Designed miniproteins, single chains, continued (3). Designs and how they scored, part 36

Each design is a single chain, and the fold is of that chain. pLDDT is the mean over its residues in the fold that is shown.

## One batch from the design tools (miniprotein)

Design m9301
Fold by ESMFold2-Fast:
Structure m9301 (fold): chain A 61 residues (1-61)
Amino acid sequence: MMSEEEFLAFASEVGKQMRELNASEEQEKEALRILAEYFAGRLSAEEAVRRLEELLQQVKE
């Protein structure tokens, strides 16, 4: 199971890449929503990682 520290490191790296790729305001809001749901206990770290990876792939294309 991914630790909170490992998840935060991953989320930080995703945020950095999204900024480098000039992600839209809507994409940035989606990333924040995923983080908010994780901290609210509605998403596991594994589910949040999957959603952030999917979002980052959308930003790259």
Scores: mean pLDDT 81

Design m9302
Fold by ESMFold2-Fast:
Structure m9302 (fold): chain A 89 residues (1-89)
Amino acid sequence: KENAEKMIKAVEEARKALDAGDLDTARQKMIEAVKAGSGLKSPEAVRYFVAASLLLTAAIWAAEQGDRETARHYADGALESAKKALEIE
């Protein structure tokens, strides 16, 4: 699934940007992840895409509040959800 692969790559890059404290890059990568995920057609994959999008949004919000630990936790959850979307056939 090219869309699921693009979504995972974008989520991984957003997570790296959050670890680096680069919120602008993290937001840009979140937009790329959402755009890629919107191309998923399996209902099961879409559920994991929605979860990944919400968790990544929460990660960016936590980072904006200065809570890097919570941001990392949510970003890790977003990556796991994105990987689940790819596993669905």
Scores: mean pLDDT 79

Design m9303
Fold by ESMFold2-Fast:
Structure m9303 (fold): chain A 63 residues (1-63)
Amino acid sequence: SPLLEEAIRALQAGDYERAVELFEKAVAENPDNPEAYRLLSTAYAQLGDTEKAAEWRARADAV
């Protein structure tokens, strides 16, 4: 997905807020992709939002 590729670039560049926005859009586009959920969890963890990171990690394990 072009959104997933752009989100990964944002994550690697340290643009964690942009990465979260793009990964949320990627999840909305394909809800059955556990990779996008795991990466969204990672982006939230980098922002220091450990609660949201744990929530999205749990969602990834359920998909």
Scores: mean pLDDT 85

Design m9304
Fold by ESMFold2-Fast:
Structure m9304 (fold): chain A 56 residues (1-56)
Amino acid sequence: STRLAAEAGELLEEARRLGKDNPETQELIRQAEEAALAGDHETALRLARQALETAR
């Protein structure tokens, strides 16, 4: 859980930096943050990875 939360946070920061002007990336970041706030770190991590993919 702690490791998943840390990894999700790192990927979200990367996605924010790379995809700041990408609406799809911004939407995925928002969903990942909501999952993290709910304590669903597995979902947050998956959404963070998707956000980073769209931000490329």
Scores: mean pLDDT 81

Design m9305
Fold by ESMFold2-Fast:
Structure m9305 (fold): chain A 100 residues (1-100)
Amino acid sequence: MSRQTVNDVIRSRTVDDARRQAQRLLRDVTISRDRSSRSDSVSSYTYSMMGGSIGMGMRGPVNSPRGIAAADIAGRRGSPRDQRDADDVRDAVQHLTNLQ
């Protein structure tokens, strides 16, 4: 019982906490995105895809993907998902240790 419960708690806690903190970190990036309200800061092409007028363009601070786009434009096109996934997992592990 303990073996399964402990494993479930660790997994759930890490993922849940990491996700929440990842969102907080992304929030900081959204500040830069809010300033990039102008298409002058980002390419019209990328802008249209990452918060131009897609279903989620209604909310500004909630569109964290746009904040990530800023990093992608910088030069994170080399598997942005893979890097983000690795970063998210790494962040989760780090927070797990810190949360303890």
Scores: mean pLDDT 43

Design m9306
Fold by ESMFold2-Fast:
Structure m9306 (fold): chain A 55 residues (1-55)
Amino acid sequence: SRAEEIVQTLLDAGFSLEQIRALLERELAETPASDEETRAVLREALGLIDRMEAE
């Protein structure tokens, strides 16, 4: 999925799961409410981070 691609790209760039969470949360906060497609992808990516952190 697009969310998996975003998470993988950031991991490949050397970011930790904690850093990726912070980046995604900031991006979601800055994304307009009208851009529901981007917001849905960011929420899915945050869900992937939560799952990975839970092991």
Scores: mean pLDDT 83

Design m9307
Fold by ESMFold2-Fast:
Structure m9307 (fold): chain A 61 residues (1-61)
Amino acid sequence: EAELLREGMEKVAKAIEAGDEEKARELLVRLTKELTGREVEPQPSVEETIERTERAIAEAR
């Protein structure tokens, strides 16, 4: 799980750096589902999607 989080966040960071916000949101939603089993819908803002994903992961700890 820690390895999945590390790899997932790395891919998200790469997508953001490349300007691919759509891919970043998709990766965050998928990562949240894999780690917590919860569905998080992509928000218009990548930052909001990141916040929801981080919160879901933190609560699963």
Scores: mean pLDDT 69

Design m9308
Fold by ESMFold2-Fast:
Structure m9308 (fold): chain A 61 residues (1-61)
Amino acid sequence: LEIDIEDLSAWLRAVGRASGLPEAETDRLIAAIEEALRAGDLETARQLLVEFFERLAARSR
């Protein structure tokens, strides 16, 4: 699976908006994930992705 970081980020933004996360918070988290992925810091990227999905789960009852 070859996923472009840009495509991944667009998808994550759409998911965040659909889940009712604040735009500023969603954009901040996604920008941090993009930066970690571009730097090759997979551990930080993984932690940020977990945080993103935990926030999504908190929005769904």
Scores: mean pLDDT 77

Design m9309
Fold by ESMFold2-Fast:
Structure m9309 (fold): chain A 75 residues (1-75)
Amino acid sequence: SLRERILKLLEELAKTMIPSPVVDPSLEPFDIERLAEEILRLLEEGVGLEEAIERLESRFNNIGPVLTPVLVEVF
């Protein structure tokens, strides 16, 4: 399924991720399953790639390194 592919990509990319020392407490923590669910929701809603990147980066801490490669592949 698309969900399983997104989860696998996020898990593999997260293994190479260097944690940022700066965390914005107003943003959600990095959660692979929740991030995958939000990506699927944005795809179902017909949101474009650029808007999806902006919305997800504004919502989650430390996802930048994994987000763009995954979204480019699935959008």
Scores: mean pLDDT 69

Design m9310
Fold by ESMFold2-Fast:
Structure m9310 (fold): chain A 65 residues (1-65)
Amino acid sequence: SASGETVHRIMVLLSEHPGYLSVREIAERLNLPQSTASRILRALEKAGLIERSPEDPRLYRAGAR
């Protein structure tokens, strides 16, 4: 299960980054296992809190700005 703190850190990172970040980049920047980052990102996308790139399914960004 995703911890609230880890979710918050991912949301902050995406909100402060211009454009898309890959699962790998998010995991590396936050010192998370890629499996953990992938699960949280999929959950956040399903909840409508972040956007997944239509051109590359590994890329995520914050909602519309």
Scores: mean pLDDT 82

Design m9311
Fold by ESMFold2-Fast:
Structure m9311 (fold): chain A 85 residues (1-85)
Amino acid sequence: LEEEKEKYEKRLKENPKDAESWIKLAEVYYKMGDYEKAIEYAELAAKYGTGVQKARALALLSVAYFKMGDQKKADEYAAKANEAA
C-alpha cells in the first residue's frame, strides 16, 4: 500500500488532473480505513474524471460515506454514479 501511495502521489505531482491516479489513491486510503482521505481524493477524481472514471469515483464516495455513517450522502453518490456511467 505504501508503494502504491508513493507511485500515484508522484504521478499527481506531474499531472494533477489524472483522475485514474486520484481514484487509485482514494482506494488505497479506503483500504487503510482512512475514509476522510478516501473522500477527499475521490472528490478530486470525480472533478477531473469523465464517464467511467467519474462513475468509479462517485461509487467510491458512496461507500466511503457509508463507512462514516452518512447514509444520505452514500445514497446520493450511488445515484450520481449510476447516472455518470
Scores: mean pLDDT 83

Design m9312
Fold by ESMFold2-Fast:
Structure m9312 (fold): chain A 56 residues (1-56)
Amino acid sequence: AAAREARAQALIDAAAAHAAAGDYEGGLRALEELARLDPERREAVESYREALRAAA
């Protein structure tokens, strides 16, 4: 639980950092891992995915 939560948060942060740096491929990869790890984060994943797709 705690380890999964920490990893999920790290993946969210990684996706945001990649997007801010213009590395949309890296951001999408982080979101893919997050969706696989924790499906309950789906809304956050979709929000970031939409932002990345709009920027790409």
Scores: mean pLDDT 74

Design m9313
Fold by ESMFold2-Fast:
Structure m9313 (fold): chain A 80 residues (1-80)
Amino acid sequence: HVSEAEKLREEGLRAEKAGDFRSAGRHYKKSGEHYFKSGKLEEAKESYRQSARLFHLAGDYGGTSESGGLLGEVQDKLEE
């Protein structure tokens, strides 16, 4: 579960370096989902933050909004 999250983060980094910001955003979002399900809330928060940034760079405002919402949900759980 955490291993899959790390693999997805690495795929996202490779996509970002290749200039494929939309693909990178999708990979970071999936990585965040895996971290979230494993209770790794800080890692999930950072993954969703990177996802939102990358979707914004790609001009994918729907993806930006969705990842931003997921970031907010993680932050709420951290604060309770």
Scores: mean pLDDT 85

Design m9314
Fold by ESMFold2-Fast:
Structure m9314 (fold): chain A 88 residues (1-88)
Amino acid sequence: HMEELKRRIQAALLVAKPAEEKGDYETFLEAFGLALQGRFADAAVLLVEKGIVTPEEALELIRQAAELMGYSDEEIERLVKEFEEKLK
């Protein structure tokens, strides 16, 4: 219960952190909210579209967030594919 919520918050903060580091708090809050919903691909696409990160950096953030969440290799691959399809 608490450990799952903690991991989800940590993963969401990890994904959104680049926007905060650039002082873009609006994008930080949007990305954080998407990631809290498990929408890591949508959060990563938003960061790329806003010029916060490159597609390669966004891909690394997705992998790191999924690892924090305890996702399987199959689940990580699905998120990567979703991100790549949405970025088109």
Scores: mean pLDDT 86

Design m9315
Fold by ESMFold2-Fast:
Structure m9315 (fold): chain A 95 residues (1-95)
Amino acid sequence: SSERMEKLLFEGESYFEDGNYEQAIEKYKQAIAMDPNNAQAWLNLGEAYFKMGKYEEAIEMYDQALALSPEGSATYLRAKENKQEAEEKLKKKEE
């Protein structure tokens, strides 16, 4: 249901704001299991992986958000920017 989706995203965001990225990931995964086409849930999952330093996983989630969002939408632009930042973090680990 849309109400359950909104609740899962809200709970995930609440955990994310508290720095509890593991619990945020669990809530976002539940949201994706309910609606795999929700680009925002994929974006949020990527941001949580990024905060944990899991940049390769973050990039995979951002690629899903990009594939599912209209080009030029807010979600698309944020996923694109966040992907570039994650790629830069991976590169800096080799420098």
Scores: mean pLDDT 89

Design m9316
Fold by ESMFold2-Fast:
Structure m9316 (fold): chain A 77 residues (1-77)
Amino acid sequence: MKERLERSRKLGREIAADLLRSILKEIEKNGDEVIDGVKDIGDYMSMYVISVAQKKPIPKLSPEALAKVKKEIESLL
């Protein structure tokens, strides 16, 4: 039973890492909407996931918010 839990944890970490890498690549693109109120990576990930799921444009961050979110993602990888 421990083997199944370890596999699930490993898969979860791999999915999270892939998602974070994808977000880093997307952050460097120009979006159609400017988001000023992004506090942290969690806020951005919520908007990113919702936009992708709804096939809407990925939110464009202000330069300050972009730098902050990018640094947070890089620290998690």
Scores: mean pLDDT 63

Design m9317
Fold by ESMFold2-Fast:
Structure m9317 (fold): chain A 102 residues (1-102)
Amino acid sequence: MEDIEKMKKLIDEAIEYVREALRTAGLEGAADQFAATLKELKEDMVKGSPEEAYKTAKTILAAVKAVADVVRAINPESQPYADRAVKLAEEAYKIAKELYEK
């Protein structure tokens, strides 16, 4: 239960850093749509079994990494926000993996 709440907080923080990265790259119009998609995936992650949570956390991490690569290429000033978003998504993924492997 505490691990699920920790994953939820990590993903919420990752979403905010993704929004800042997209805004810094001049893609502000995409920020709300992408944040909405990640929030839906987050809800699926918290409602799912440990296996489903692991798969969903992996999907969230892949999506965050893909956006991070795009925004870094557009504007290097987005890099600190993009790197922080990836790190937070990786921490959530690691927790989900540990819960699934138990």
Scores: mean pLDDT 84

Design m9318
Fold by ESMFold2-Fast:
Structure m9318 (fold): chain A 57 residues (1-57)
Amino acid sequence: PEVEYTPEQRAALQELLRLVSRALDAGLTNDQVAEIGRVFAEDGLEAARALTERLIA
């Protein structure tokens, strides 16, 4: 694809992958993982992180 990510965007995507891996390891469902991805796309990494922590707790 023609889309080129900045170093900042690549770092955010790597952190998102870490959140998803942690969520799956904690036993979250595919629907909950999809919601984390949606929140990342709409509200950014910090919102996705907060949602992940809330769902794991």
Scores: mean pLDDT 78

Design m9320
Fold by ESMFold2-Fast:
Structure m9320 (fold): chain A 76 residues (1-76)
Amino acid sequence: MVSDEAVERLEEAMKKAGVSERAIRLLNRLKEEAKRALEAGDLEKARRLVDLLNDLVEGKITVEEAEERLDELLAE
């Protein structure tokens, strides 16, 4: 995954979707946790975090649902 392209696409999606500062913070947190999981060798957790980030960016889930799912993933 090209980090710069991913960041640019997320920023554009956020601006176009009119996402709140809350959503921006959540997306950044999801990205950081996914990188952390990859560095720890937890590929399954990293994949779940990336899927959650994609679902949030695509509008398949709400910010509230994404926050709840992130908390669940971090508790595991």
Scores: mean pLDDT 74

Design m9321
Fold by ESMFold2-Fast:
Structure m9321 (fold): chain A 62 residues (1-62)
Amino acid sequence: ALEEAKRLVEEAIEVRYKKKGTLAEFNDLVEKAREIARKSGVYEQVADYARELAEKVIQEKK
């Protein structure tokens, strides 16, 4: 549910910015997180978490 979707978002960010993963891998993880979040009714919470995490990682790399 919420924790699972958050974990998938964390993995997607790591794949994209740290592990040199492919865009396909990133997109697959994002789609899985989005699907779980929508089905669990926590889409807004997961979207907010993803935005905050991505902003933090991007800012740390700049």
Scores: mean pLDDT 74

Design m9322
Fold by ESMFold2-Fast:
Structure m9322 (fold): chain A 56 residues (1-56)
Amino acid sequence: MIDEEAAARAIAEHAGVTLEESREALKDPEKFIELVRKLTPEQREALSAALAAAQV
């Protein structure tokens, strides 16, 4: 199971957005894609690693 709260925290922390925006992005794939597009390559790498860790 993906821990949605852990995933939301990872997105907020590594993307530099609010926890509320992170939860919204998790519920809406289009918002998640837009969020990822706005990230630097470094932020995308950090987010990818953090989301992989949240999938345990």
Scores: mean pLDDT 75

Design m9323
Fold by ESMFold2-Fast:
Structure m9323 (fold): chain A 74 residues (1-74)
Amino acid sequence: MLEEKAEKLYEEALKAAKEGDEKKAVELAKEAVELGVKALEERGEAISEEEKERAKKLAEEEMKKLAEEAKKKK
């Protein structure tokens, strides 16, 4: 169940970001993206390496923004 694992990891990434743990949030989010891409590929979706790397970078940027905002709001 790659979709379930990806979702769980992304939820853990969001939790870490809200706690201000940027490094943990980024690593968990990247892993969630990798599992999500694998889940899509198992369903027959064609995901390019460029798209995968772009998604990982976007997830990293989102986690950094969330961790920064969490620190500002507390």
Scores: mean pLDDT 78

Design m9324
Fold by ESMFold2-Fast:
Structure m9324 (fold): chain A 112 residues (1-112)
Amino acid sequence: SSDLEEAIKYLEKAIEYTKKALEALRKGDIEAAIKYAKKAISYALEALNLLRQVNAKQPSKTIEEAIKLLEEAIEYTREAVEALEKGDVEKAIEYLEKALELAEKALELLKK
C-alpha cells in the first residue's frame, strides 16, 4: 500500500539521519549530531504515524511489532539528544547505536 511504502521511506530517512548523527559524533561535531538526531526523531514519528494508520485499517502482528521497535528507537534517540545536551558523548553513541539497531530491525520486518 502507498501508506506502508511512505512509512518505509520515512523510516529509511530516520535511519539515514541516525547514521549522520553517529558520523558527526565521530568527527566531534556535537551541534551537527543533535541536529541530525532531532531530524531522525521527526522522520521516525512520521513513519510511526503512518504505520499506526496502516495497522488501524488492516491489523497485522508484523506491523504491530515494527511499531513497538520504532517507539523504542525514538525513545533511545531522545535519550541520546539529552545525553549530548549534557555533554555525555559516550552515552549518546550507545543510545544512537541501540536506536539504529531497533530501527533497522523494524525496516527488515516491513520489507519481508
Scores: mean pLDDT 92

Design m9325
Fold by ESMFold2-Fast:
Structure m9325 (fold): chain A 65 residues (1-65)
Amino acid sequence: DEKKLEEALKLAEEGLKKIEEAVKAGDFEKAREIAEETAEKVLELTGNEDFAERVLLYGKRLIEE
């Protein structure tokens, strides 16, 4: 539902911010954990595997790029 999608978008946005902070601190292990946890929570909330995968890939991009 749209409300769950908005909640998932907010959760993804907060997760990506935490990933950026961990990357800036040089804690790439923590950044990867946050990316995986955020994607898992988004999947649990929405049931949308494509959306969860996109969140995970975006988080990994912040770490690897």
Scores: mean pLDDT 79

Design m9326
Fold by ESMFold2-Fast:
Order: C-alpha cells, then structure tokens, then sequence
Structure m9326 (fold): chain A 86 residues (1-86)
C-alpha cells in the first residue's frame, strides 16, 4: 500500500518536525519521498502494510478533532491523507 500525506499551512517549526520524521522513516528502511512547496509538505511512503496505513488515518482523524481540516481518500492500494492546519 502507498500512503501520500499532504500537510498544508505549516509553520516553519511544524515543517522542520515533519522533515525530521520523514528522515527517520527513510533511515528505518521505508521508501520515502518528500516534496516541499512553501508551507506545504508532501510525504509519500511506499510499500506500507494496511495496518500501518490505518494508523496514519486514525492519527489524521485526531488532528481533525483538534481543529485541522482533514481529507482522507482511499483508491485501490493508495491512501491519501490531506491535513490543513488552522
């Protein structure tokens, strides 16, 4: 399963934290691709289990409860989670 995480309206500190998390995932052997466009960070993770992908979706739902705008889409073996911070 491929997971695409899109984070929008990031502070510089939030952006740095996400880049560190992506680097740690890559160091653990995950196939991680990162794109930075202004205040938006896109992280693509290849070859995740369905269980791991569900974990990310549940975390995103938690962010929505905290006031972020969250969009979750699943299409075949691809899961896209978009988060826009307040």
Amino acid sequence: MTLTLVFRNLTPEQKEALLREAEELAARGYDVKVTVEGDTVTIEIGNLSVEQAIGYALRAIGLELDGAEVKIEIEGDKLTIEVTFP
Scores: mean pLDDT 78

Design m9327
Fold by ESMFold2-Fast:
Structure m9327 (fold): chain A 73 residues (1-73)
Amino acid sequence: MEAEFREAVLQVAEQALAYADRAEALGNSELAERLRELAAGLVKAAEQNDTAAVRALIAELSRLRRELEELEA
């Protein structure tokens, strides 16, 4: 698979870790753990060139990001 795809997925994983840090700062350790697990899943999917897994994990990240934004409101 193209290196650019792997780099893009790894950037999304870094973003998930940034969201996890924000969730932790707000006292929501469960959300932070879910976001860290999601980031690990993205790294694994990128290494395996599993585009279906990447798509599913990005959809889940969007859901968790909205949950975090509601918590910050």
Scores: mean pLDDT 82

Design m9328
Fold by ESMFold2-Fast:
Structure m9328 (fold): chain A 79 residues (1-79)
Amino acid sequence: MAPLSEEELKELVEAARELIREAEALHKAGGKENERRAVLLLTAAAIIATGALAQNPESEEAKEVLEEIKKAIAELEAS
């Protein structure tokens, strides 16, 4: 597989971060449907971040966003 360009990697990391922000907003709003949607958004973010890291394993940005996703999932599961 060809590694992602710097621009492509940045776009994917930002896309994952936007999904995390939306998921956190839904979690704060509360309710069963919002929690389910938050889980789906975090799952999508994890797929994007994992894919980016697989293509660019040295990327600190991809590692950081994956850690952000793990923390968000843990917080949601604890609630």
Scores: mean pLDDT 81

Design m9329
Fold by ESMFold2-Fast:
Structure m9329 (fold): chain A 58 residues (1-58)
Amino acid sequence: MSAEELVAEAREALKKGDYESAMRLALQAGALSYKERDFALYAEAMDLVTEAVKGMRK
């Protein structure tokens, strides 16, 4: 699974309110993006982690 696919899956998990899965998928996307030096995708993945964490607090 590519980092782009992991980001897409994380977004779908957020839409479903599955914040734990969204955070896990976004962290995997971030790690893969960082290894590939795709820092724009890395930033997007980290934004998704932040949104998942905020959702879990509510």
Scores: mean pLDDT 82

Design m9330
Fold by ESMFold2-Fast:
Structure m9330 (fold): chain A 62 residues (1-62)
Amino acid sequence: EEEERYKERQIRLVRLLANAGVISPEKAEELIQRIENGEKFTPEELAKELGISVEAVERFLS
């Protein structure tokens, strides 16, 4: 329930950054598949994978 909402927000963020050209389409597909397969990302881990600040990730996911 709450976990599913969190996964949806993470996927939306990844998709947004790929569309903005911040990350490659290949990196976006990799991350989305990992999230769909149940991999757990903290805001810090996701920020590292996306190459953005933890603050930016937290702002989007809240």
Scores: mean pLDDT 80

Design m9331
Fold by ESMFold2-Fast:
Structure m9331 (fold): chain A 89 residues (1-89)
Amino acid sequence: SLLKELSGKTPEEVKKIAEKRLKENPNDADAHIALAFAYAMLGEWDKAIEHLEKAVKLDPKNLDVKSVARFVENLTGDKSLLEVVEKLT
């Protein structure tokens, strides 16, 4: 998965890589997952939620979507995104 390939990178580095992929394909679910993860690490929850929602609509069975949803739940206490991902997969 893209998220595993980005392991050890800073949120800013992840954003740059994901933004390049989205310029080529705006419907790149892995790029939306990477951006959601980066925004969550930066505390930009609204943007993290928007990109995670786009990713789950594009590829609800992607394991990285579940990983980011669990990360957001652990930081915010909000289970809504994890429940949506699990219901759609």
Scores: mean pLDDT 74

Design m9332
Fold by ESMFold2-Fast:
Order: structure tokens, then sequence, then C-alpha cells
Structure m9332 (fold): chain A 88 residues (1-88)
């Protein structure tokens, strides 16, 4: 893949991970949601974050790689906050 293709792929995975985190946040805030549904949503978000990080890490342009890896770290921080709320 070209660097441009890797950037677009990583960006798409970041956007998918953001949507999955939003779903997990909604499920954790919902008292009627089953523990299994919350666990599935959190796991899906974690997998998406890992995929985004992997693709971003392959980008040769250091500035673009840093930009996307910073976005991945922000998503990982949000994921940890949601997971901590679920565990409480």
Amino acid sequence: MSDEELYEAALNDIEAAERLIEEAEALVADPSASPRRRAIALTAAAIAIIGAEFLASLIKDEEKRKELLERVEELRRRWREVAARDAA
C-alpha cells in the first residue's frame, strides 16, 4: 500500500473505533444493557483501536504517523475510561 492508502485506511479504522467507543459508552450508561452486550462492545472497540494503531505505525511520513498515533492514543484513553466505568 502507498503511504496515502495507509493514511486513509488508518483514518477509516480510527473513525470506526470512535463509533464503537460511542456504542460502548451508550451501553455502559444504559442500566438495561446486559453485561455481555457491554463486554462485546468494549472488545470490538479494543480490536478496532489495535487495527488502527497497526496501520498508522506503517506510515513512513513521520508527521502523518504521529498525527494518527496521537488520535489512536486519545481513543485508547477514552476506551480505558469507558472500561473503568463498566467495571465500577
Scores: mean pLDDT 85

Design m9333
Fold by ESMFold2-Fast:
Structure m9333 (fold): chain A 106 residues (1-106)
Amino acid sequence: TITQSPTSITAKEGETVTINVTFSKDIGNNVYWYKQKEGELPQLLIKDVSTLAPGVDSRISGSGSGTNYSLTIKNLKKEDSATYYFGAFDENGNWVYSNGTKLTVE
């Protein structure tokens, strides 16, 4: 089971936000973060816990190990408003996604 918190954040431009995930078992490093804007395809942000995908803003970082993972976005911009999802392989090798965090930047 994946638990992502908080489910929603409202923040101001220039602030820093952190989204946290807890997995019920140690899932290792095959963990991923995605950004999805309404009407758009999901964009990969982070792979292998902390590796930025090509073209992703360096204000975004991933960290964590074992059962706890986080996504941090620094110096928020309005373009960061989106739903953020965590993805991982479960014990059976199936892809599972969190229920996401809706970020609104004012």
Scores: mean pLDDT 81

Design m9334
Fold by ESMFold2-Fast:
Structure m9334 (fold): chain A 58 residues (1-58)
Amino acid sequence: MKQKELEEKIKTARDFAEAAKRGEELASQDPVHKEEVTAMLKEARDNAEKKAKELESK
């Protein structure tokens, strides 16, 4: 993989993890679907962070 493409993928994964974390904070204010939405966003963030770390290790 070209270095520039790898850097772009890492940045995208990190940006997505940050967006998911921000979404978790907003979802925590929802009194109806707080648990379900927060759990989904946490899983998305964990997956994005894991992907970024895997790409960084290459």
Scores: mean pLDDT 76

Design m9335
Fold by ESMFold2-Fast:
Structure m9335 (fold): chain A 60 residues (1-60)
Amino acid sequence: EKKEEEELLEKIKEAIKKQAKELGREVTDEEIEELAKAIYEDAKEAGASNEQLLEAINEA
């Protein structure tokens, strides 16, 4: 589970970086880390599975 969490967080960070680049917005590594953690925690609190999270990331 811990390894899955780390992998998902990395994918969320990559998605954030991609979206920021597409929107012409510059974000710091600290902001990316914080946002990725918030997204992951929010999804888990809502009862989303790791598969559902991964699917949402792939659609972004």
Scores: mean pLDDT 74

Design m9336
Fold by ESMFold2-Fast:
Structure m9336 (fold): chain A 55 residues (1-55)
Amino acid sequence: SLEEIKAEALKRLEGASREEQLKILRETANRLLDAGASHDEVSAVIREIAAELAA
């Protein structure tokens, strides 16, 4: 599910460097697209992940 992809990304992002965070976000966007998410859904999930990182 899209929520599982988001949860895995958040785990990988914990303690990651800024460079690794960008790589993980890019890989996560590709995984969401491969899972059948629309571009709008991908944008929403990546925005949610970015908000969690900033918290």
Scores: mean pLDDT 81

Design m9337
Fold by ESMFold2-Fast:
Structure m9337 (fold): chain A 108 residues (1-108)
Amino acid sequence: MEEIRKEAEELAKKLFPDLSTLSDVAKNALLIGYEALLRVRRGEVDEAEFEKNLEKIMKDYGIKKVKDAAGTTLYKLDKPPASEKEQEAIDLGIGGVYAGLLKARGLG
């Protein structure tokens, strides 16, 4: 956990230069997403861990799980983010964890 967290932080600094301007919630979501992608790269696919991380991002950022008219699962914020950069970080975080979850389920 600790080693992968440091690797995710360095990756985030490289790929998201505005990291230091993000809220702690958005920054943590982005880091959790990069940790999930790094775990997939290492072959460490744990469905329960990815589900736990996704739930944490959703809870911390006030994201609600909803279904559209076609039954597709969507994730929506209770309140809009303060900036487009903050939204981008949250989207990348959720996307990274969700990609890991799909990989763990044999769907990615």
Scores: mean pLDDT 72

